# Designs tried in a protein design run: designed miniproteins, single chains. Part 91

Each design is a single chain, and the fold is of that chain. pLDDT is the mean over its residues in the fold that is shown.

## One batch from the design tools (miniprotein)

Design m3177
Fold by ESMFold2-Fast:
Structure m3177 (fold): chain A 86 residues (1-86)
Amino acid sequence: MSADEEIAKAKAAIDRYVAEKAKGLPPEAQKQLKELGDKASKEMAEAIRELHKARGDPEAEAEARKRLEDIAQEFEKKVKEILEKA
């Protein structure tokens, strides 16, 4: 799969997740979830591009994969914080 294909798939997944979680929430919480999703999509796109650039370098690949994991973890944590506050 190309980097562009992986980026498009990741963005679609984040957008879908945000849309489902935003249903029935107050307008402010919906706005916060959308902004968080947009930020996560941008960070994921950058990390996916770095992973593809790192191909053939095991150390650089491991660092790029760790970055993707950290982005996903931070996104999930912040989503939970917004949902608890809403």
Scores: mean pLDDT 83

Design m3178
Fold by ESMFold2-Fast:
Structure m3178 (fold): chain A 64 residues (1-64)
Amino acid sequence: ASAEVRKIGDEYEITATVGDKTVVGRGKTLAEAGRALGAGLKSLSEEDRRAALGAATAAVDKFV
């Protein structure tokens, strides 16, 4: 799994990719973007969700 954090205008975007699936979370803060990403990941398997969350957490830690 991989993830990327970007600031787009006044919003933050977290993009997580696991296998052939890509999930995006956006928000005015990193916490809101992470929450939106988490909601999108609920449609994935537990294994894919865990991998994507780990990658997103690492990307956020590296960004801040």
Scores: mean pLDDT 81

Design m3179
Fold by ESMFold2-Fast:
Structure m3179 (fold): chain A 67 residues (1-67)
Amino acid sequence: GREEALAAGRQLAEYLARQAERLTGLPPDEVVVRVNGDTTAGATVTTGDLVLSGGASVAELPEVLAA
């Protein structure tokens, strides 16, 4: 259900934020994480929130997945 999707999205958001930090050595807030429909994920440095491909931040991923 929606609550399970939100929980799964939070776990995925935490995983992606941690991977972004490992790849860049920067706090997650300074990294843009792009997730494609395939298995490819990219990370780049930016000033601001973590952003998923499609304009949603990693912090917003639980809501996006539950929609």
Scores: mean pLDDT 51

Design m3180
Fold by ESMFold2-Fast:
Parts: structure tokens; sequence; C-alpha cells
Structure m3180 (fold): chain A 62 residues (1-62)
């Protein structure tokens, strides 16, 4: 979705790589979508405004 695309474009390369690792781990563990969102938010770090924007985009995409 456009919301998910915006969230991904906002993520810098390092955060994207860490997020990809979380996605791979959640897929390996067969995590629920809610668990995946929670883990993904942890990777984004201490940027509360960025975390809020990406959190909302991911929730709308899932």
Amino acid sequence: SASADAALQAIDDETRRRLDAVLAESHRNNDSPVTLITRSLGVIGDGEDQRTAIRQALRKAL
C-alpha cells in the first residue's frame, strides 16, 4: 500500500537492514502480524516521531 511504501522510504539503509533481519526472524519463528509489528518497532530505535509514523503505516498495511 502507499502507506507501507512511505514507511519503507522513510527508513535509512541501516534501519532497513535491521528491519529485514527482524522480518526474517519473525518469518522463521512463524510470528503473528502483531508480534512482527512489535519487533519491528523495537528496531526503529529512539526516534519517537519516526516510530509513530512507521507504526501507523505498518498497522494500516497489515
Scores: mean pLDDT 62

Design m3181
Fold by ESMFold2-Fast:
Structure m3181 (fold): chain A 63 residues (1-63)
Amino acid sequence: MEEELKRKKEEIEQKKKQMQQKINDMAQQLLSDSSPETLQQAQQVQKEVQAVLEEIKKQEEAM
């Protein structure tokens, strides 16, 4: 049980790092291009990140 829990925590940490990378990529895009299209893509990425973070929160609460 504890070993499986540690593995799930590591998967959650990897997902958090992946979401942080997406946020960083979005920020770099916005610095390079402030077009309405890039802003819309940034909003989509933000919504995706929020959805993933909510899933992570539910997984952590279920542990």
Scores: mean pLDDT 77

Design m3182
Fold by ESMFold2-Fast:
Structure m3182 (fold): chain A 74 residues (1-74)
Amino acid sequence: SMEEGIKKAKELAEKYLKEAKDKVTKDLLGLLLNMLSEEEVDVDQLRTLAASMSRTAKDELGKKAPLEIAKLLE
């Protein structure tokens, strides 16, 4: 269900936020976590942001984490 997907996405975002070393990756993962915590989650905006983060990230975590989080919302 979408509710289960959001819960898993939040758990994964929190995990990656704790592991992240890059400042930009931390800030963007924090943004994704905030978006996932809203009463009405904009899944399309989240997917767009995740794809952008993955494309522009310089660190390995920033490249993979957003896409893994977005997959949980499919």
Scores: mean pLDDT 85

Design m3183
Fold by ESMFold2-Fast:
Structure m3183 (fold): chain A 79 residues (1-79)
Amino acid sequence: AAEKASEGARQGAILAGHPEAAQFASDGAYLGVKNTGTSGDAGLGAAMWARVGGHPEAAPLASTYAAQGAIEGGAKPGR
């Protein structure tokens, strides 16, 4: 779940046109899933870390793709 969330976050950042945010979003998504096991927290982690890393424009897509990746990896869809 965490690995798929990280993969999704990375892809979302790239699709937003901010590949430089990929590592930050990936790390945030991983930590979000690791702490709670939910897709919502994967998305929140990806968005928060993208913003803290200086790439707020990447946050929405990184969040969406992180949550989708988490679900594909077996995370719970709700919080």
Scores: mean pLDDT 77

Design m3184
Fold by ESMFold2-Fast:
Structure m3184 (fold): chain A 96 residues (1-96)
Amino acid sequence: VPLYIPPPLLLEIVLKRDKEKRKAWSPLDIHMLVISYMFDNNRVTILNAEDPSNAEFIIDLSGTLLEKLVGKSKLTLKELQEAIRELLEREGVLVE
């Protein structure tokens, strides 16, 4: 699994949230740490919460530096995972 050092804005979030104090992270690890950060900052809305099979998590990046980095103000968990992957391929540093 490829490990990355994310760009500085993501790196600050990842370093603050990572209990394991790793030096590089998989895209999935970065995704999970960013989601944890968004939940703690009350930036996650659950749509269709009364129907668990159709429940969707919407992440609100509005007014954050992450909105500028990702290019989107609101996105699903899947869209966030894809955006983080693309960002790491474009601006991250691949580590062995």
Scores: mean pLDDT 77

Design m3185
Fold by ESMFold2-Fast:
Structure m3185 (fold): chain A 88 residues (1-88)
Amino acid sequence: MEEARRALEEGFAAGVSWADIVRGLERQLEALKRAKEAGIEAPESVREDAEALLEVLKELLKDESLDEEEKKLLEEAIRILEEILELI
């Protein structure tokens, strides 16, 4: 959780947007779907990272006052992370 939160803070400081995060997660999900079809198992770290990020995003959704666009992107990121975790 703390490590995932720090990674988000560092990403935003480096100019990464919520839209960039959603795009990255979509690409990761597509890659994981293709890997699974090919019989390739995802590393354990992928699950740990996805679970940690999901917890951080769910806390942000509950504890932070977000504008409608930020909330929509955050909810989309949460949905993609949940799909990744169901896949692996």
Scores: mean pLDDT 76

Design m3186
Fold by ESMFold2-Fast:
Structure m3186 (fold): chain A 88 residues (1-88)
Amino acid sequence: LEEVRKLIEEAKKYLEEGDLKKAIELAKQAVEKFKKETGDEEAANLLLAAIQEAEKLLRSGKEKEAKEKLLLALEFLEGLIDEYEQVK
């Protein structure tokens, strides 16, 4: 799950820089890789839905809400990775 953590780190960096489009792209890549490596389709689908909501908020001009939603999704994914590394 090292590559997933790297993608999350890059996504957070772009969030700090204000590039929400790139952050969303990297977040989607992180979730797809997490799904491929763990097979956890339920968690991946929930995370993708959250990222899609952040993207929708960005398109409607709610940049602050989009950033907050995306950050929460990334933090949730990090927590899942920590759990997978502890259990398996």
Scores: mean pLDDT 82

Design m3187
Fold by ESMFold2-Fast:
Structure m3187 (fold): chain A 65 residues (1-65)
Amino acid sequence: MLLVARAGEDYTAKTPEEIDLKKGDLVLVEQEKLKKGEMVPAKNLVTGEEGLFPASVIEAVGPAP
C-alpha cells in the first residue's frame, strides 16, 4: 500500500541513488518498505524525483490517494 509521508528534517543525498529532501516535503512510499533504520525507495511529490533516503527522516501521515 502506498503511504504519503512528510520529511521532518532536511536530508542531503549521499549517493547518486539517493534523493534530497527538504523539511516539509511530501513523499510517496510503500508501507511494506518503510522500516526504521532502513533506506526506503520513494518519490518526492514536490520535486518529482525518485530515489532512496533513510526512513528515519520521514513521518507517515496517511494512505496515498
Scores: mean pLDDT 77

Design m3188
Fold by ESMFold2-Fast:
Structure m3188 (fold): chain A 85 residues (1-85)
Amino acid sequence: SFVAEFEAEVTTEDGKVIKVKAKLEDGKVVSASVNGEEFESFEAAQQKVAEFLDKNPGKAVEKSRMVTADGERKESVHEGEYVPP
């Protein structure tokens, strides 16, 4: 089965860090957390991040990493304004 762990850090302009983690199995999110708080879905975790950024506006820098079961690592960093869905 395909297992991957997603980890992202979003840093606000005032230096606060939001840590997002998700565990995926066969392309489905089976667990997600934001700053250690667990959520039933990735969408719920994303809404929590959006709420936090709405209260702390500014440029956010996202660094994300995905690690697959075979040990492959993919990392990306992008800068921009967070636009909630």
Scores: mean pLDDT 61

Design m3189
Fold by ESMFold2-Fast:
Structure m3189 (fold): chain A 74 residues (1-74)
Amino acid sequence: SRVEELLAQAREYEALAQQYLDEGEKKTKELLAKGDVKKAEQVLKSYNGLAQGYRLAAQAARRAAEQLRAEAEA
């Protein structure tokens, strides 16, 4: 069903968001260990931005699924 497809998409986006957060933290720590504070800040901001984008996409997919369920029950 479309609801199941949207929930599957939301789970995929949530997994991607977490992967970007984890990768960003790892790369930021590596740069900080090398003393590259400015690059660490830029990398953290970039990965947090990517993660936020996927998080919002996941929320949108979940809202769409809930809307379809509400319409089916009305």
Scores: mean pLDDT 88

Design m3190
Fold by ESMFold2-Fast:
Structure m3190 (fold): chain A 61 residues (1-61)
Amino acid sequence: TKVTLSAQTGTEGTKAAEIVMALVEAGYETVIAGFSSEDGKITIYFNEENEEAIELAKQLS
């Protein structure tokens, strides 16, 4: 499962780190498979379809 979010070009790396950190702080560390940030896009990969973690990531974008 993955979620793709938009970020302002040049800030996607910082924003991806902020979103991932917030997910970890919220207790979703174990469901995060990884992330990538490129060309104003952030993709967050999940080990499973965790609706709460996905929704939090979208709200933080």
Scores: mean pLDDT 80

Design m3191
Fold by ESMFold2-Fast:
Structure m3191 (fold): chain A 63 residues (1-63)
Amino acid sequence: SKADIQQAIQLIQAGQLEEAGKISKALAPSDPATAKVIDDAITLAVVDQPDLAVARLQQALQE
């Protein structure tokens, strides 16, 4: 949901990638597309591109 994406943005901005990953895992059975977007964003944050991670999640909020 949009609320889950917004929460993931806040967690990534705070550097809390493990907590963001928990949201993705909780969503995977009901919303695998949103879970994948969050996982892709976490991958970007891990390689020191948090601005791209946030931008990707903000784009997903428009879908």
Scores: mean pLDDT 81

Design m3192
Fold by ESMFold2-Fast:
Structure m3192 (fold): chain A 95 residues (1-95)
Amino acid sequence: NIDEEIVRLAVEAYRAALAGDLEKAEEYLDKALELRLKTLSPEQQEKMKKAWKEGKELAKKNLNEEQQLGALRATAENTLYELGAEDALAALPEL
């Protein structure tokens, strides 16, 4: 199940970001994005790819490491929210 795997990857990204592991959090979100793209229209795929690429570039240029980790946590939460993963969202404070 693609949605189940995206949820797992987003939770692992959030966990990695809480642990201060910026590279690991980004890797999990990159994998989650790759799976999400398979479920989207070509127009939505291009929009999502562009937003993620531009977001990473802006974050690396303008944010310190703590702020980048916060942005990755927010991205993971938004991914879970968009998928309606209510149980996973409720579990985030317990990580």
Scores: mean pLDDT 84

Design m3193
Fold by ESMFold2-Fast:
Structure m3193 (fold): chain A 97 residues (1-97)
Amino acid sequence: SMMKELIKFEVKLMELQRKGYQATLAGDDATAEAYAEEIRRLVAEYLGLPLDMDPEELERAFEEVMAKLEEVRKKIAKEKGVKSMEEYLEEAKKLLK
């Protein structure tokens, strides 16, 4: 299912975003940038894009993927009544069965 593949990607992306955000709050810029790089690679791999592509094209592709993920997040939140990122991730993981 294409939806299951998108949710699997979303779970990985959200886990990396959460770790990067926590590093930013702690003032650990080096760790935050390492997670940002891992996110860029994950997105490029998911889209089948070369890592040496134009950064502006990669950013546009990333924005398009993020818009699609927002619709999946809204659907899961509406169906499950989730209140936190952790609760959303647990419900999303159940859909990957």
Scores: mean pLDDT 73

Design m3194
Fold by ESMFold2-Fast:
Structure m3194 (fold): chain A 79 residues (1-79)
Amino acid sequence: SPKEILERAKERLEGQIAWLEANPDAMPAELRERLLALLRRQIEVVEKTLETGDYEAGYKELEALDAEIEALNAEHNAL
């Protein structure tokens, strides 16, 4: 269900944030800070979507944030 998909997405995002916080030397500090901010924004969108039930708006916001993460990764790989 849409709810189960978002609940699983939140678990994955929380795990990714916890890993990044536990491994500060895994990437450059600026990239890490920017990535953490985007992941935290994704959690906020997931929580809001679960509260409102507006899955269409929530998925659109998550898609935009995924695009920002892809752009950040591309920027880092170009350096």
Scores: mean pLDDT 85

Design m3195
Fold by ESMFold2-Fast:
Structure m3195 (fold): chain A 86 residues (1-86)
Amino acid sequence: SSMEKEKQKRAEELVEEARELYKRAKEIGERAAKESPILAAKTYEGTARYLESLARELEKLGDQEGAREARKMAEEMREEAKKLKE
């Protein structure tokens, strides 16, 4: 149906947004960590929260696989932040 196609397209857009955020956060965080571990940690934590929000929206759209991918990326961001705060 039209609604199912719209949900699928929205889910695909959110997955792509999550992947781009993850990639950008890794690039920025790795560079920032050399100058300011605290600011890099905040960047990773902020990205993790946004990825978790995207995962919740993906679950609402029925994309359980996309939600799991976004949650895994969020956990990686939180782990990177934790390492910088140790």
Scores: mean pLDDT 87

Design m3196
Fold by ESMFold2-Fast:
Structure m3196 (fold): chain A 104 residues (1-104)
Amino acid sequence: SLVDRVVAVLEELVRRVEQIMEEVAEKSSPEVQAIITVTLMLIREGLREAKARIAADPSRAVEVALRFLDSVRFHLTNAFKEAKDEEAEKEVLELVEEARRRVL
């Protein structure tokens, strides 16, 4: 279904973002690692809430997904102000834009 595809896209995005951000954290100071940890907690909570909203109203799956993607982009952009890893930032932001294209 459309809902299953949208949810799968969001789950795959979060898995890939987590892998990249964990690699960034390994190369970062303890202070930046703490920022990345909080960023990933916020993204995971956002995914849980998005999945719950989609389950409650499947007709709004695309709208909910797009709002979640905007939130993910916001959190990642803020984390990279501190992490200062330009290649990783570009990679995760490209993943968000790819996910946006796939849910439309």
Scores: mean pLDDT 92

Design m3197
Fold by ESMFold2-Fast:
Structure m3197 (fold): chain A 94 residues (1-94)
Amino acid sequence: MEKELEEAHNLETARILLMLLKTELMLLKRQGADESKIEAFEKAIKEVEELIKNEETSLSKLREIAEKYDLPEIRELLDVAIGVADVFRQLELK
């Protein structure tokens, strides 16, 4: 019961993070950002997509991905995704 709700929430957080990472990657490419930063975002996107595909979207695994690349921007996008998912959950409750 509670675990299914947590799994659904973690999946939504992962989907929001994926959207944010893809949007930021598009902006980074348009701005001519460093190739190493672009590569890190592409790898983070791939790892999040794999977690979603394998139904392994725990918050701890998402944090592991965000911390892996030593880019504060990826961690900040995860924090935003968590906050957005929390707002959507609260809106569904009125």
Scores: mean pLDDT 80

Design m3198
Fold by ESMFold2-Fast:
Parts: C-alpha cells; sequence; structure tokens
Structure m3198 (fold): chain A 80 residues (1-80)
C-alpha cells in the first residue's frame, strides 16, 4: 500500500540520520516534519499489522503489536 511505501521511505531516512549522513540542521528539520506525520501514521499502521497478525492466528504478535503501538504513541505525544 502507499502507507507501507511511505513508511519504508521514512525508515530509510531515519537510518541515514543514524549514520550521520545528515547535518544537525537537516536532522532537526526532519524531526519536526517526521513527528507529526508519525502520529498520523501510527493508527493506520497499527491496524494494518493487527489485521496481518489476526490472519496468521498469531495471538502473541497481536498483544506485542498493541503494546508497542501504545508505547510509541506515548513517546510521540511527549515529543509534541
Amino acid sequence: SKSEEVLKKLREQYQKVLANEYSDEETEKLEKELIPWAVEALEPLTQYYLELARKNGDEEMLEHIKRMAEKIREELEKAL
């Protein structure tokens, strides 16, 4: 889906930041742009992975996804 492609691109950009391929100014700009987008993307992504886990009958993965999504939400809300 388009959401998956955008998330893959964001992950690649985040890896470049971690590798110090971005200047400090570019990193700050990316964080300001990324955080609001990540908040908006969190719910549809969580639903996508929950549906995938349900299709596979993986109850442990369902609980793991729910727990991780909650932690990510809390951290993103603190950054806003």
Scores: mean pLDDT 67

Design m3199
Fold by ESMFold2-Fast:
Structure m3199 (fold): chain A 73 residues (1-73)
Amino acid sequence: SDEELAAAGRDALLSMVKSSFDAATAARFEAAVARLEATRSPREFLQILTQVLRALSTQSVEETLARLDELLA
């Protein structure tokens, strides 16, 4: 289901950011992801998670976080 995929995607992203970045950066991702999960449908959340994972492979961390902040504004 979209709900199961969204939960798995959230856990995978947060696991990756916790292992790859400092605690402050990981906390910023955790806060943004929690707000997105609370304010978006599971399908929309999953689509955004996919975009974030792609952005992290091609863009800087700061550019990715700025994009997340823009989505939450």
Scores: mean pLDDT 82

Design m3200
Fold by ESMFold2-Fast:
Structure m3200 (fold): chain A 92 residues (1-92)
Amino acid sequence: MSREELIRAAELVARLARRARDAVLAGDRFEADILAALAYMVSSILKKHGETEEGRELAEIAAAVADAADAGDAEALAREEERAEALLERLR
């Protein structure tokens, strides 16, 4: 996986975490379930292509976003968004 691909993936994971948190806070269970499924798929794809430490870290963040969205844990989603944004800043 290239640095540019990893940057795009980190931006996607941060957006998924933020949108999932907004859905959870709004009580939109359907949107939260969709975002959880998308985050799980992103984690699975990153595990196939993520040969770097940053790629593995991002895969773990994406999986945590999926778990937090499924659990309705808005605070966990906020923490995972911060983790994804911190990784993104390290890549820039």
Scores: mean pLDDT 87

Design m3201
Fold by ESMFold2-Fast:
Structure m3201 (fold): chain A 83 residues (1-83)
Amino acid sequence: SAEDLARIEAVFEEGLAELRELLDSLPEDDKEKILKAIGLILRLIGTYLDLKQRLERGEISGEEAVARLRAEAARLVAEARSL
């Protein structure tokens, strides 16, 4: 539904904001950590687009899509904090 799509987008935007903040906190000379953080952002985007497509096709419930995206965002944020 439109409501489920709005919910998954909100979860994506929150996770993206956290990863961007963590990327911005990295030293400018630490190019390897910066590239790793960019990779985590791209992974969040990929997961969001996959879940959005499945949700639009009725292959997954809105509740399950939100739960999966929240779990992945939390995992990626934890990985970024470990850089």
Scores: mean pLDDT 89

Design m3202
Fold by ESMFold2-Fast:
Structure m3202 (fold): chain A 81 residues (1-81)
Amino acid sequence: EEQAVLDALLDEALEELLKRGVLTEEEVERIRASRELGAEAIKRYLLLKSKEVMEELIAREKLPEDVVAEIEADFARMAAS
């Protein structure tokens, strides 16, 4: 059950990253063959989706620059972890 959820999330992540030009078709095939690379691809996808939500909220809510800087710093910290 857990593996099926992760496989579905990986498929979604790879399709979206390929569509956005973040990954090439060759990289997608290589990642599909490697569990370790698959986990990293899922992390990259989640970070990109989170960044999009953050950018949309910033644009819609007109957040102050200091609040935006704190959110960006938190994202950078999460990406480094």
Scores: mean pLDDT 73

Design m3203
Fold by ESMFold2-Fast:
Structure m3203 (fold): chain A 74 residues (1-74)
Amino acid sequence: SSAAFEQALAVGQEIVAALPPEQAARAGELMERLLSLMPAEDALKVLTEARDLVLAGRYDEALALLERAVQEAE
């Protein structure tokens, strides 16, 4: 749905804003790939989990989660 897509973009912006610049660029690439590979509702679930990890300072775990989700959605 359009609402789920807008929510996913908002969560993605929170992730990018909270990460160091190098990691933010990689996260942005992975989030764009996720949104192209799966329904917005499913992407939102992954992005929400990644956001919570980023806000906890667990940056490497957040990126690993995003990379795994992209790999599995192929």
Scores: mean pLDDT 85

Design m3204
Fold by ESMFold2-Fast:
Structure m3204 (fold): chain A 60 residues (1-60)
Amino acid sequence: MKKIYGATYALPEGVELDDAQRAAAEARIARGNEYSKKAKELLKTKTPGEVGLELQRELA
């Protein structure tokens, strides 16, 4: 298992990623970590429902 941006990322044994596949996986992990950080900050001043709406605006 490989830890990238605080997330655990695992490959099946014998699988080798090319540079493009590796970059895509790292981008997805980084995006998840960004949303987690934003959710924690928003939860300090907003309800879970309001946090969900703010995160949906970032995605849409």
Scores: mean pLDDT 64

Design m3205
Fold by ESMFold2-Fast:
Structure m3205 (fold): chain A 72 residues (1-72)
Amino acid sequence: MSKEVGERIAELLEKAGLENAAEIVRKATKMGLSPEGIVLTAQMAIYREASPEKAKELNKEIEKIYEEVKKK
């Protein structure tokens, strides 16, 4: 679950052009953070690299990824 969440979020961020945020998410995933920890890390990282408007859009997509992966 954690690895899948991290990989999907990193791919989303790479496609959006947020390479630094994507790398931070990949590192957090490799360190064994929980799915919730990975989501929080991604949300914090995007606000440093993206505009507030783009960060808001990406935050909604991150939450959607988390909900989809959490479904059994």
Scores: mean pLDDT 81

Design m3206
Fold by ESMFold2-Fast:
Structure m3206 (fold): chain A 78 residues (1-78)
Amino acid sequence: MKEELQERLRRLVDEILAKVGATPEQRERINRLLDEIIRRGNVSQLEMLVRTLEELLKQGATIDQVIDVLEQFVKMLE
C-alpha cells in the first residue's frame, strides 16, 4: 500500500543521509524533494524509487547522487 511505501522511503532516505553525513541544508532539500514525490507519485513510481534508493545505499552513493535521483523523479512527475 502507498502508506507502507512512504514509511520505507523515509527510512531509506534517513539511512542514506546518516551514512553520507548530510548537512542540515542538504537534509532540508532532500526532505522537500521526497515530500513532493510522495505527495504526487503513484504506487509504481514509489516502488521504483524504493528500489533505486536501496541500490544507492548498497553502493555508497554520494549526497549529490541522491539529490540528482530525487530531482529526476520530481521532473518525471511534472
Scores: mean pLDDT 81

Design m3207
Fold by ESMFold2-Fast:
Structure m3207 (fold): chain A 96 residues (1-96)
Amino acid sequence: MRTIADEDLLAVAKELGLFDVFTVQDEKGPGPDLSKGGFASKYDPELFLDMLLTLPQTISEEVAKLRDKFLVRIARLQISRESLIRIFEYLKTLPA
């Protein structure tokens, strides 16, 4: 799996569509509200990743579509779980 340099974390997050998933939609689905400052300030990165992977039926349709796009990009870029956790931790440091 691909190792990501710290300076590339923002670029990889954009390529994965994480900014689209967690910042631009005012969603209030039955699952966690990912649109309002995203997961960055509320969730442990590992817990958030597990929630995102295991709760597809409880996320709004729009967020679910963005999540599916994110998962396809992860597979395509061969990003490891460890690298995903690093990206999520990096996103926590950004102004949300």
Scores: mean pLDDT 54

Design m3208
Fold by ESMFold2-Fast:
Structure m3208 (fold): chain A 117 residues (1-117)
Amino acid sequence: SMEDTANEVGKLVQQIADMIKDEMTPEEQKLIDKLIDKFNKSTDPREKAYIAAGLAGEVARSLMRTSKAKNNPELFKLAKEVYDLSIKANQSSDDKEVYELMKEIGKKLQKIKQLLS
């Protein structure tokens, strides 16, 4: 379901954010924490999906600025792809398109998590 996909993306993004938190600026940390709080408080599947996409985009943008991504072209490429997909998802009003984009984001976030471990 869209909710299950949003929850999986939200979980993966929170895990990745924790793994890179020491390389985030205080402003990035505050923005990501605010989006995590908004995600956790949302009960609407559609709203959850849009928040999860936005959260994925912000974490991917932060990840691209880390020393680890600068030293790993594959990690940087995956982060950029997640960022680009998150922008597309946030701009879409088509629930089917958002659902497909969220599934793709989830797959790429899983690979990012593996590369960060």
Scores: mean pLDDT 88

Design m3209
Fold by ESMFold2-Fast:
Structure m3209 (fold): chain A 73 residues (1-73)
Amino acid sequence: SKSLKLSPEEAGKLVRELREKAGLSQRETAELVGTSQRTVSNLERGENFGSRQERVFLQILRLHGVSPSEAAA
């Protein structure tokens, strides 16, 4: 797995900002990327950041048209 340049807290903040700009709830984001609302909530809080949260983070970036390389810059 690739190491992200962002801390869990920075990744969570970015996810929240992208979601709020799109007018989506955590539940709606979870449905669109195929995960649970709890997973999105944990990701936005930067809690228990591991391989699963990293995968969900990348899926959310793709949902909003952000490439992983752009997020890691």
Scores: mean pLDDT 74

Design m3210
Fold by ESMFold2-Fast:
Structure m3210 (fold): chain A 83 residues (1-83)
Amino acid sequence: MSVIEQTAEEIAKEIEKGEKKEFKITLVKSALDVETALEAAEKIAEILEKKGYKVESVEKGESEDEAILVVNGVKVHIKIVPE
């Protein structure tokens, strides 16, 4: 399973628990097949939509290393860090 697929599963688990309305995920750039947090967020969103979750928005953050995803009313901050 790719890091993107694993991240989508973790987001799904947090949504199902219903404990968090907002949380942050940090991804290591070298583990990704994408150059930006927005591209990572878009791929995660596609996996979540395929699983039946409602993706409300996917937005670029303040930098190319940050993106914000809103799924089933839960805000997910995605940040990429260098290895």
Scores: mean pLDDT 81

Design m3211
Fold by ESMFold2-Fast:
Structure m3211 (fold): chain A 97 residues (1-97)
Amino acid sequence: IGQKGDIKIELKLPKEVKEGGTLILEENNLSGNIDSYQFQRYDENGNLLDSRFASADNPIVEIKNLKKSDSSKYYSAGRDKDTGEWVWDEGVEVKVV
């Protein structure tokens, strides 16, 4: 769960997903006024590998044709509409099996 001020968000992901399948990154707005979402993936050294954006009206990003290399820690953020600040979660680990 990511939280700051009135903003509270949750990215709920499976622990494991099958190679060749689809991973759905869907943000849940638990509280606060959010206008956009961002999803990021980092390698084991903390380097940014990928960044994707989604609207509040459709807070979903699909990663299709999963490979073992898509095993990663996925972070999400919601943008506070009132302040323009990005509120980040703690990340969720997903393993492609």
Scores: mean pLDDT 83

